# Designed miniproteins, single chains, continued (5): the designs that were tried, part 50

Each design is a single chain, and the fold is of that chain. pLDDT is the mean over its residues in the fold that is shown.

## One batch from the design tools (miniprotein)

Design m17706
Fold by ESMFold2-Fast:
Structure m17706 (fold): chain A 84 residues (1-84)
Amino acid sequence: SITVDRIGPIYDGDTGVLVYGTNLRTAAPSDIQVYANGQLQQITAVRNTDDPNQILVQLATPLQKGDRVRVRVAGHWGPTRTVQ
């Protein structure tokens, strides 16, 4: 099963969102959604990292300090993280 356990730290101006969970790499890129303040974000790429329980989701538009970011993978919601 897929889990979305947390989002890594996000800083003002970041376009990359680190997502932690189980079996994240079994999801198709089209099954991944990123929301900032309830607004669906355009994803440009999904990358594997050196951590098998982590993916890097790249966004078209930079995130701003104070944005509330949430990720959904194959219908599974993770917790919200605020941009620092």
Scores: mean pLDDT 90

Design m17707
Fold by ESMFold2-Fast:
Order: C-alpha cells, then structure tokens, then sequence
Structure m17707 (fold): chain A 81 residues (1-81)
C-alpha cells in the first residue's frame, strides 16, 4: 500500500488536534485505506482523514497501540453503518 507524505502529514496533524499520538500516523493510514475501500472510494481526502481520526479518538486513549486503534476502527465502522 502506497501512502503519500502529504497524507501522512495530514494524519499526523489530525492526530495532534484530537490529542492522539502522531507517531501512529502509519497505523492510521492503513485504517484510512480500509475505510476508503469500505466506502467505495479510490482516494483519501483531507476531510476523510479528519473525520476518521475524530471518530477513532472517541474510542481510544492517547497511548493507544496499533491493536487498540484497529478495535476502535471496527467500532467506528459499526456506528457509521
């Protein structure tokens, strides 16, 4: 999976704004691509990134592991269906 530096920076900024760890940008990028596929999109917009990160922040702490982020992503998908 290829992710651009611009997308990574947008994820890092969204994570900081939500009070989450910006070093998790790569893990969140993988979740963003899963979210894009689930919604039938072929590209990720900055709006999609902000919405995804805000949604994840509802279900995880700032110290969240990759596994906890994946669990939060599943909860987010359940709530958005």
Amino acid sequence: MEITEEQLKAIEEALRAAGLDPSRARDVAELAYKYMKEKGKKEITKEDIVRLVAGLARYVSPDATREELEEAYKKLLEMEK
Scores: mean pLDDT 74

Design m17708
Fold by ESMFold2-Fast:
Structure m17708 (fold): chain A 97 residues (1-97)
Amino acid sequence: DPAYEEEVERRRRALIGELDALYEYLEPSMSPEQRKELRELVEELKRLIEGIRSLEELDRLEELMKEEGDWIRKNSKTPEEARELTIEALRRLIERR
């Protein structure tokens, strides 16, 4: 179904765009070591997203991303802690795939 394939492509591009925006937002406030790790994790997640071919898989990833975002908000007390927990959250998203 061409409409289904177009929607999958659209949603993959949206998630990749969210990861790029996250990297750009966090990168200026991070140490060189944290920036390297963030870049590597973002690029690995982008590769995983590019491999997704179904809306069901995208829905699952979006749900996991939301859960990780909620976890960061509940467990961070400072912007620095939020950055550290974001790196941990990205690692978990990769491990779940």
Scores: mean pLDDT 85

Design m17709
Fold by ESMFold2-Fast:
Structure m17709 (fold): chain A 99 residues (1-99)
Amino acid sequence: MVEEALMTIAEKALEAKDPLDAYSAIEEGRIGIKRAGIKNKEVIEKIEKTEEEVVERMREGVEEARERFRRSLEELGPEIEEAMELIKEAVLKLAERNL
């Protein structure tokens, strides 16, 4: 039945390791409900709960990506600062030679 197919999509979304794959699966579920004209409250409530779980998992994935990016910037920051200091020292030494 269409309801069983939508529940299978919801389960697939929860099992997806990639937040984008989870989002794609739940979006397919939403489209399926809309196209089938499903008015069964129990099925709708189960899909809504699954959607909330998928959205929460996506938020966690986005925060992990942000944290990884932040760490990469922090690692590069000291190296950039050291490079700038070396350039500054070189410029000062050149200025001293020319007065």
Scores: mean pLDDT 59

Design m17710
Fold by ESMFold2-Fast:
Structure m17710 (fold): chain A 113 residues (1-113)
Amino acid sequence: SSSEQVKKESERIVEAAKKGDLKGVLEAILNALQIILSQDPLSAEDIEIFIKGIDEALKVEKDPKMIEVLKRILDSVREAKKYVEQGDQKKALLILIGAALWAIGELLDLELG
């Protein structure tokens, strides 16, 4: 199920964050977003699983850059969930695409900067 796949990627975010692996965190975020974005309609349950995973990683994190990344994605996916619950699938989709594009930019900065 998509929920099981999102949960698996969320667990990878927590594990990578604990290891200080920012690249691993960004890759797991992008994988989770790809799974969420592949659903029609967007699943509030899948987004909620993703939120819980990021929130769990954020609670134990001490690195400022990791906190910045996790918090920014968390804020975006929480807003997207709000729009899904209001029936605004298009706005939720655009917010999640924006979050994915931002995460790609951060990953490129790590690899190329």
Scores: mean pLDDT 89

Design m17711
Fold by ESMFold2-Fast:
Structure m17711 (fold): chain A 104 residues (1-104)
Amino acid sequence: SPYLAPGVSDEAAEHLQKGLDALEAGDYATAAEHFERALELAEQAGADPRVLMTIASMLGDAYARLGDLERAIEYYERALALAEQAGDERAAAGLREEIARLRA
């Protein structure tokens, strides 16, 4: 079962769970819709940059699986900025590699 991050609302957590369930089912369009809503709600709540980074990364993954590489790169770049803001060098390195892979 997916881990639900502290500091998100119950509504945001529900959307995260539904997005993860959709990813497991291969329904990447539904996953992207739920992760977009979760990101919006988490941003409105002033969630920690690590939480926002995780949701933006999940959105990037969903769009990459859909074949929407432009949107995937956009969300990975947002996640990268959040990772750098949080000082998460491991996450930042992984995001740079994924962006480079999609641009190849």
Scores: mean pLDDT 86

Design m17712
Fold by ESMFold2-Fast:
Structure m17712 (fold): chain A 77 residues (1-77)
Amino acid sequence: LEELKEEAIRLAEELARETARNRGEEGKQMQAKLDSALFLSRQRLASAVSEEEGERALEEMRKAAEEAYKRTLEELE
C-alpha cells in the first residue's frame, strides 16, 4: 500500500511537471485541475485496507489523471 501511494504521488508530480513545461501559464492552471481531480482518488488510496483495493484505486486515479490531462489539452487548443 505504501508503494502504491508513492507511485500515485509520483505520477501526479510527473503529469503536473510535464504540463507546466509544455504550456507555461496554462500549464499551471492544468496542474491545479489535475491536483483537484486526483484528490478524491488519493483519499480512496489512503483508506485502502488491502493491496487489491489499493491497486484498483491507483489504476482509477491513473486513468482519471490521463483523461483529465487529455481533455484539458483539447480545451486549451
Scores: mean pLDDT 66

Design m17713
Fold by ESMFold2-Fast:
Structure m17713 (fold): chain A 66 residues (1-66)
Amino acid sequence: SNEIASELGRRAVQELGVPPQLATRLAKAVMEKDEERIEEVVASLPEEVRERARELARRALEEVKA
């Protein structure tokens, strides 16, 4: 849902320090169910943050797909 994608973007910025532009791109990719774009955004993040960002996005994507 749109609400799940919005929360994902907010949490990525606040919990992971992801730049707002990338957080917006990540949330949009999840809303579009675009796994390739999710991986592109995650790969552009610092290594320390990638695993947490990928997990956050994966959970949101599963909820959107349900």
Scores: mean pLDDT 83

Design m17714
Fold by ESMFold2-Fast:
Structure m17714 (fold): chain A 74 residues (1-74)
Amino acid sequence: SEEIEALRRIGERALALAPEADRPAIRRAVELAIEAARTGSEELAREAEELLRSLSPAGQAAVAAAIAAVAAEA
């Protein structure tokens, strides 16, 4: 549950920072990452990673900043 809670916080932060065009892909990636964490599915984890790589440079920077912010708050 701690892992899932961290993923949700990363998603919230990333969506606040990201361009509007990237938001659907970020939401989908977070959903897939949470399901991967819940089920242990490496396939879903890879799908989430591929979605994140498809983001604009600004969207990728938003996700990286969100990860760093949540890690600092832990």
Scores: mean pLDDT 86

Design m17715
Fold by ESMFold2-Fast:
Structure m17715 (fold): chain A 70 residues (1-70)
Amino acid sequence: MEEVEELIREAEREDAAAGEAARLLVREFTEGAAFVNDQPVIKYGIMSDEELRRNEAVMRVGRALNAAKA
């Protein structure tokens, strides 16, 4: 879990919205709603370059959460 928290802090340093999205994903994972077939259940719209970087940061957190689950 500390690894996940560090990834969230790194995302937040680059983009506060990325940090918030990552924290939301951690919360949804804890509530059992974030994953279907070991993939994060997130819907993405049309993205700018900044939104794409944010999405990549969230996906890194999702992969770390999935690894911690095992």
Scores: mean pLDDT 58

Design m17716
Fold by ESMFold2-Fast:
Structure m17716 (fold): chain A 75 residues (1-75)
Amino acid sequence: MEAIRKSYEENLELLSTEQLLDLVEAMAKRSEDPEVKARLENYAQQSRAAKDDEEAKEIARKGAVDGLLALYKSR
């Protein structure tokens, strides 16, 4: 689990805020777990509402990591 989380975080650092948001929204749409879906949609909404570009990217990155880990756990 920890090695996978680190790999996700390193790969996501290369993505733009827009790419991170697209990933979060795609995972939310494909999620069968209502809790995961709602949580990912909340990350996307908070990132879009952020007043600072750096804050928006950080929120989107956290959402992307959370979504990828949730998909990994469902396997």
Scores: mean pLDDT 77

Design m17717
Fold by ESMFold2-Fast:
Structure m17717 (fold): chain A 63 residues (1-63)
Amino acid sequence: DSLSEELRKKLQELSKKVAELIGQVLRKIGDVLQEDFNDDEKHKKVSEEAVKELRKFEEELEK
């Protein structure tokens, strides 16, 4: 079961990383909703930050 244990460790680490990155993106989106989205600059900022976080996520997955 050493193979299963190694798989579990890798999956746990990946799951933690994925959850953290998703959480960051969701928090940024939540900030816009909480601030009553009515400001174009806030919309652009959150969109840009979300895209950056998603690209970081893709880079981490590609590793």
Scores: mean pLDDT 68

Design m17718
Fold by ESMFold2-Fast:
Structure m17718 (fold): chain A 65 residues (1-65)
Amino acid sequence: MKLSEELKKELEELERELLRRYLAGEITPDQATAEFYRRAAELIKEEYGLELSPEEARELLKQTL
């Protein structure tokens, strides 16, 4: 599966947001990772209509990022 440039930018912005919150002491690394893949799965569903678990989203992104 090929990710669109728009989705890649949204994922990069999400990663930056979560990193900023982590550095501010607002979330743990585990919480940041869980939130990233949860929201990534939602974005993939929105753009491609694919229902993915956070684990499936992680595997997909490892192949495309």
Scores: mean pLDDT 77

Design m17719
Fold by ESMFold2-Fast:
Structure m17719 (fold): chain A 114 residues (1-114)
Amino acid sequence: MEKEKELEKKRAEFADRIHRLGQKLREVVANAATDPEKAKALTREIAREVGLDPEGKSLEQLIAELEKRYDEVRKKAKEKGITLGAPLETDDPYVRAAQLALRIAVGEELLKLE
């Protein structure tokens, strides 16, 4: 049925998006301590993937926008009975930004399946 093909397509798009962001998160974690410029560049790319414009923004501003975006996604998910967990505590700002972006993407893709 057409609905089954549409759901399969949405699931494939979910898997591809989460896989790409998960790979970028791993690169951020690998580079955060040894290559902060590469970690910063990857974090900006991840922000663009979740619909944020990182141009002219500091890392702190970008994290604040990611936190606001995640709160909005959590609110919408909760209205549809989907529980999204709180972000894990981390002292590394690049890892925090990448983790938030991945969680935003998961929430947005789950909302598309409902």
Scores: mean pLDDT 75

Design m17720
Fold by ESMFold2-Fast:
Structure m17720 (fold): chain A 93 residues (1-93)
Amino acid sequence: MSEEEAIKVVAAGMLLTAAVTAVSLGRYDEAIQAIKDATELMVEVLRSLGRDDAAAEVERIGKEMIEAAKNGDVEKVQELGLRALRLVIEATD
């Protein structure tokens, strides 16, 4: 992967970690914003690689993460975030 793509993947991972922490603290609006930002970065990387199917799957996971965050489901946000990040990492190999 390019240096620019690698930076976006790292940033998405940091935002997903921040989202999990925010949900655990009851800061749902901050968590939702972090999920949206992370999803946008991951989708941008996947689309730049021509992985439109993976990009659509990450967008779907992002929507599920937002619903989990609204419900205070920390474990589900973490599991979905790791699934999305794994899809991006596998696409960049």
Scores: mean pLDDT 87

Design m17721
Fold by ESMFold2-Fast:
Structure m17721 (fold): chain A 92 residues (1-92)
Amino acid sequence: VDLEEVRKKAAEAARQAEEVARVAEELGLKELAEAAREAAKLLKEAAKAKTVEEFKAYVEKAYEVLNPAAEKAIKENPKLLEALEALAKELE
């Protein structure tokens, strides 16, 4: 796995997490918006990772923060599905 490639994926994932936060805020989903902003912060750190292990650690922390709020919110609002799917695909 190329470290430069994973850093680029993390940077794009951070942008998508910020988009999730924006959509959540527009929908009044404060809990998801806060989780997505924290995930974006962690993904920006992943984009600066010096090793693949460091990258994975930050990505895992981002998912730990985002997943509980996302699972709760997506059942109530299908408009979030597109943004969340885009984020998940970037981190594959």
Scores: mean pLDDT 76

Design m17722
Fold by ESMFold2-Fast:
Structure m17722 (fold): chain A 81 residues (1-81)
Amino acid sequence: SKEIEELREKVAETALLYAKAFNISPAEAAEKVLERVAKKVGISVKTLRDILKGKKKASKELLEKIKEAIEEVKEEIKKKE
């Protein structure tokens, strides 16, 4: 869905910021971002990945929490730069 595509784009953007801030690869940064987002939302990283890939359905409320957690992680990274 468009909502899932937007979440994937936000994760990718946040991962690039993380990679630049900590001087690590984009792939490693993506893992770190997913770990932080999953922890904030209270789900496993595997569940978060499955939701972002469209393999698992998530409620509108859960998708909103994921979006908020991504923005929080992005702001935390910006404060470290």
Scores: mean pLDDT 84

Design m17723
Fold by ESMFold2-Fast:
Structure m17723 (fold): chain A 115 residues (1-115)
Amino acid sequence: MTVEELRKKADEYFDNAEKAAQELADIVAESVGPEVGEEYRKKILEAIQKFRDAETVEEAKKYGDEASKLIDEAVRLVVEKGTPEQAGRAVIAAGTLKSNLYNALKYKEEAEKLK
């Protein structure tokens, strides 16, 4: 696999992560309130963008950890304030989001090794 192909695969996983982040933020908006949902949408998408733009694996891991913390905070709020159905949806959205970020990191690491 070429560096270009690895970067393209990382971008595909980041695009999927952004979709999952938007879904999680919508669930937060439904459960907690629209202002809180928008705050988490902005913060998670900003962390994902910094992760995507990171030039080193160390920086990518840092922003991945920041995103993971924000995701966990969002899920906790839905569990505390939402219905059991909303909590279940939030856990699934968070799992999809984290899985896509993990795969994006792995392809980004492989691209750096082929330098």
Scores: mean pLDDT 87

Design m17724
Fold by ESMFold2-Fast:
Structure m17724 (fold): chain A 58 residues (1-58)
Amino acid sequence: APYLAVAFDAAGEAVGLGRGETPEEAAARALAAAPPGRVTVRVLDAEGRLVAEEEAEV
């Protein structure tokens, strides 16, 4: 899958990881792996470029 998403908690710790065929799919999988709370999800493409960054409540 070309997209990789990492969810970070409020302390900046990586708490979730997801891959997908779309940025949204990768982000959703990273969120599903994260514990409850506020996280920042960063999505990278196959070249390692940041393509999306958003805050979410899990």
Scores: mean pLDDT 81

Design m17725
Fold by ESMFold2-Fast:
Structure m17725 (fold): chain A 111 residues (1-111)
Amino acid sequence: MAAEAAERAVKAGLEGDAERALEGALRAAEEDPGVGAGGAASAAGAAGARGSEEAARRMAEAGRVAGPEGGRLGEAAAKGPEGAAAGAVGGIGLGFQAALDKGKWEWARGA
C-alpha cells in the first residue's frame, strides 16, 4: 500500500537512513504518485532535520522521480539546515499526514 511505503520512507528519513528512505519513497510513488510525492518530501525534511545532508540530497533526488511537486519540496529540504528545518516543519507534518490519510493529497499539488 502506497501509504505504508510512504510511512516507511519518513521513518527511515528520521533515522537518517537515506537508502531505506529512498526505496520507500520510490515504492510509494509507483503505487500512488500523490502519496509518493508527499512521502518523499516528508522524508527529505526529516533527514535534513536529523543533520544528514547526504540523506537530504538523496531524498531530493527521490522527490524528482516522484514528480515535480515532490522534486521541488525535496530540493528545498536539501538546501541545508535552514531549508531542512522549513521542510521538517511543513513537509513532515503535512506530507506524513497526507501519506497516511490519502484524502489529504491536495497539498502535493500546492507545495
Scores: mean pLDDT 52

Design m17726
Fold by ESMFold2-Fast:
Structure m17726 (fold): chain A 84 residues (1-84)
Amino acid sequence: SEKLEKVKEKVVETMREGLGEVFEESEELQELAEEILKAKSKEELLEKASELIRRAGELLGVPKERVEGLQEALKKVIDSLLSE
């Protein structure tokens, strides 16, 4: 789906912009972003995007509760973008 491809690109770009230098310096986060771009379904996109947030949170020392909140927020955004 062209819509899925556009949503994947937007998710990766938003994460890159939000994480900035942390993203650019992390091979692990870059690899997870590539996995997001390879996702073939909404379910894969959500799984890979959630994993990127989890790993970024670990690298930044973000509390687990806040990481889980960010994962839920991302799920709602992806759901909204794919429903349009």
Scores: mean pLDDT 83

Design m17727
Fold by ESMFold2-Fast:
Structure m17727 (fold): chain A 75 residues (1-75)
Amino acid sequence: MSMIEKTKKEAEEYLPVLEELSKKYPEYSDKLQEIIDKIKKVLATPNPSMEEALEVGTALGIAEILKSVLDKIES
C-alpha cells in the first residue's frame, strides 16, 4: 500500500467526522467546509501527486487539532 493510498484512506475515514463537527459547531462550519472540499477534491483525483497528498495530510492534522479543542470546550 502506497503512502498516497494510506493518506486517501485516512481522509475517507475522517471526512464523516468533519461533517459531523460542521453540524455540531455551525460557527466553524465555513472553515470546516473549506477543509472538507479540499479533501473531496483530492479524493476525486485518480492519481494525486505527493504534493496533493501532503496538503490533505496537513488539512487532516489541522482538523484533528480543531476537533480536540472543540471537544474540550463542550465537555
Scores: mean pLDDT 74

Design m17728
Fold by ESMFold2-Fast:
Structure m17728 (fold): chain A 70 residues (1-70)
Amino acid sequence: SMEELEERLLEKALKLAEELYKQGVPVRDIEVTVLGEVGREAAELGLSREQIIEILKRLQEELEKWFKER
């Protein structure tokens, strides 16, 4: 389902963000890298532009929340 796909993409994105954070990558660079990776993967999976924009928007909000707790 779409919900399962979004959950998988978010899970993978947050794991990548955590890895980069532990390596000392700046927060802004982590955001750019993670959003870019998820956008590419979603496009490769055949999602529409509108679906990709919605996923990236939700991911950006989740990343901001994640960084705020650090």
Scores: mean pLDDT 83

Design m17729
Fold by ESMFold2-Fast:
Structure m17729 (fold): chain A 55 residues (1-55)
Amino acid sequence: SELEKVLAQLQAQAKNPRISLDNLVASAQTATNLLGKPEKREEVVAAVRAAWEAA
């Protein structure tokens, strides 16, 4: 799905030390809104935060 592709891209970006957590969270929020899935916003943000903390 498009949401799974976006999540994979954001998780990959979380490994880049030049990208801030705030920018990753903003991208996750924007992407879920544009895909018409605001109910998934919290899940995607949590997954992105976890990937960033693991990096």
Scores: mean pLDDT 80

Design m17730
Fold by ESMFold2-Fast:
Structure m17730 (fold): chain A 116 residues (1-116)
Amino acid sequence: MDGETAQELMLKLIEAILNDDKETMLRVLKEIVLIMYKNASKLDPEYMAELIVETIKEAMELLGIEITDEIEKRLEEVKEATKELMELVIKAKKEGKDEKEIEELLEKLVEKKVKE
């Protein structure tokens, strides 16, 4: 993925968080996790989830967005969702699944979480 697409995903994620759009938030997180999986030699789900949330907070501060208690709650949901998606990727990779199979598993998890 190029730098422009990465910036577009981050802005889309921030917009979804501000609008409490759980479906868009989860779908954007899936794309981010797939990028991280392809480029990371070591995967720590908790560290990667914290890194994403910290990056969002820094971006929000640069955009002049106030982090309210409601936004903090949504950021915690982002952290937990990212961790769950990363754990699924690691498990699937250990089971010898290819990139396409991993993407299909992530899509199924996103669909399940959207319906919850």
Scores: mean pLDDT 80

Design m17731
Fold by ESMFold2-Fast:
Structure m17731 (fold): chain A 113 residues (1-113)
Amino acid sequence: SADEIADELIAEVRRLLAEDLSKWTPEQIEQRINRLDELIDRLIAALTPEQKARVEELKKRMDEAIEKHRAQGKTPEEIARIYARIAAGMVATARDPSQYDAALEVADQALEE
């Protein structure tokens, strides 16, 4: 269900934000980013059409922010933290549409960094 996928996604987000990623290999970080991507895609597929539009917009902004930061040569750790922050906003928005504006601000802030 969407709720079960959202719970898995937020657990992975919390792990990334709580861990000292400087001690992880780039390959380990990329594996965790790929897991977040998998969970995000599964979440979007499980949402209603109305919920999908908002979460897909957040995903689009996340992809744009990540592309920009990778092009600027930011570290895998910095990329993973940006990913985790925006993914948390996707979970919040999927559960409560009133969280969408706050999630957009986080995504836009990441894009401007």
Scores: mean pLDDT 85

Design m17732
Fold by ESMFold2-Fast:
Structure m17732 (fold): chain A 97 residues (1-97)
Amino acid sequence: SEKEKLEKQKKELYEKYKEALKELMEEEVEKALKENTIEAIEEAIEFLEGVIKYQEEVIETNPDKYLQEAHEEVKKFAEEQLEKLKEELEKLKKEKE
């Protein structure tokens, strides 16, 4: 049926979205850590905070369970990457004192 086909396509799109955004976040984090400057790490932190905020808005405003689950996974991953960057930022700030 058309409904079953749409549900399958929807799940496949959410999986692709999740994977693509996780890869993008990993690349931005790796780039910031490689540059190893306060400015680069702060810019990556701002990017991840923006991702988290967007995921929260989608989760709160959309009744679709599969979409909510995909955005919750992306949010959790972004929060884990954010914590890592904040730890490196504190180390760099301490070295400048």
Scores: mean pLDDT 84

Design m17733
Fold by ESMFold2-Fast:
Structure m17733 (fold): chain A 68 residues (1-68)
Amino acid sequence: VSPVLRALAVHDLVTRFGLPRAVAEEALDLAAAGASREEIVALLRSQGLSEEQAERAYDTIVAAVRAG
């Protein structure tokens, strides 16, 4: 993932979804390493996100990985 796209995705995850920066960075790293949707969504939900919020956050993560 490009540094710019990573920074934008981390910012979105922190500001829109309330994720800690460290967790947002971990989720992006997991996605870039080929982790499953189930693993990433489970991490996001463990942080208190609803199913809908976790799915939206996952879409943000995947878009950043695909574009970078």
Scores: mean pLDDT 84

Design m17734
Fold by ESMFold2-Fast:
Structure m17734 (fold): chain A 98 residues (1-98)
Amino acid sequence: MKELKEYAMKKILELALELFAEKTGEAGKRLAEVLRRLYENPDDEEAKAEAERLYEEHKEEIERAVKEAVEETLPLAEEAGKAKSKEEVEKLLEEFKK
C-alpha cells in the first residue's frame, strides 16, 4: 500500500539523517536538524535559508557525509521497499542498527 511505502521512506530518511549527523562536524549536525524541520514544514523560509547557508559554507564536508550516509542506507531502502508491513520495516531498521 502507498501508506506503507511512505512510512518506510520516512524511516529510512530519518536513519540517513542520523548517520549523516554522525559523519560530520557541528555544521553538518546543525544542517541535519534544519533538514528535519524542513521535512515537517517544507514552507519554513528561515530553515531553507539556513540550510542553503550551511551547505554553501561547508559544501565539501556536507557532500561527502551525504554520499556516505546514502551509500550505507541504500541496501536497507531497497529491502524496506519490499516490506509487506510496518512491522517488517521496523525489524529491518532494528537489524541495521545492531
Scores: mean pLDDT 76

Design m17735
Fold by ESMFold2-Fast:
Structure m17735 (fold): chain A 99 residues (1-99)
Amino acid sequence: EFSPEEFRELADEVAEALKKEKDPKRVLLLQSLSGVLSYLAGLKEPVSLEEAKKELIEHLRALAELYPELKERLEELIARIEAVESAEELKEVIKEFAS
């Protein structure tokens, strides 16, 4: 499970990457990730890996429907998130994507 502090740290890391990002498509993706991570941190309760994955995937799918031009990149990220089996793996996927 994730603590609220862990989601806050991830949201802050994504927000820092967002400040340096110049690609408009990556800006949209990083804004979406920062938003959902901030939402999860704002619950102020521990969140299971399964719940965190569900929230991230649903938000990314919604973004893909709004921006079909991002669909391929979003589907790749969704597949990586779905394959995650631990909290540590999920953090690494998010950090690698933010890099």
Scores: mean pLDDT 82

Design m17736
Fold by ESMFold2-Fast:
Structure m17736 (fold): chain A 97 residues (1-97)
Amino acid sequence: MEEKAEEVYQRLRDAAIKAAVKTANELTKDLPPELQKRVIETAIELADAFVRLEVERAVRSGKLDELMENADEIGERLGKLAAEMAVTIVEVDARAR
């Protein structure tokens, strides 16, 4: 089970990071480069966190096979969500200054 969890984690993470970077770049194209960089870095961190939580849930529920079969689709959704949340986090932090 643990070796399979690592394989699922790697597949899901690759899809999520790819989607997070793409979406973050699209959402921040009109922002200053410093803010764009912070959003991309935050999106990557959030995407990895979301992937780890999904893999842990799949291990607990015995659904690693189902998660692996849908890894690319789920990863893309997690990455997009991570990018959208990263924009909000960075904008809120910038306004606090």
Scores: mean pLDDT 85

Design m17737
Fold by ESMFold2-Fast:
Structure m17737 (fold): chain A 77 residues (1-77)
Amino acid sequence: SKIAELEERVRKLSKEAIEAAKKGDFKKAEELVKQAIEEAKKALAEADKAGDYTHGSAISILAVGTEAEVRILKKQQ
């Protein structure tokens, strides 16, 4: 499924972004967050076309949540 492939990309990018942020590499973390958000936008569009609103929303929430976590980690330094 195209939605499942996009979800896997968002999950991988989100994990890598948080790992980079925990290591203090906020430039890399912010670039990975931006990529995760773009992939999540694609997933939301595909989910909307398929009527899978719950799945699309969950993927979008994951990407936005990752952005918030990276921002919080950066402020704690």
Scores: mean pLDDT 87

Design m17738
Fold by ESMFold2-Fast:
Structure m17738 (fold): chain A 97 residues (1-97)
Amino acid sequence: MPAIVETLLEILKKHPDKSLSPEQLAEAVRALEHGFLTGRPEEGREKAERIVKEGKKDPELTKKQIKELERLLKTAGRMSGSEVREELEKRVKELEE
């Protein structure tokens, strides 16, 4: 869902020195998805932001992750929440080598 990617991108832009592992990214996306599905989007957002704050201090990797999320937004409109999560995990893993 585009809204999940947009919200995650906003959180990452607020913490531009914090890079996520593929596992942390998956957890953040699941927190956002759970929030939307249960009618508690702010609770999901708060959980995702906590995960982002626990990320590794790597501004160069964070910048690359933000660029890949912006690219994914162009295709996210045709994706389910699970497809968005899988594609994000894949792209973040590729950025980590």
Scores: mean pLDDT 74

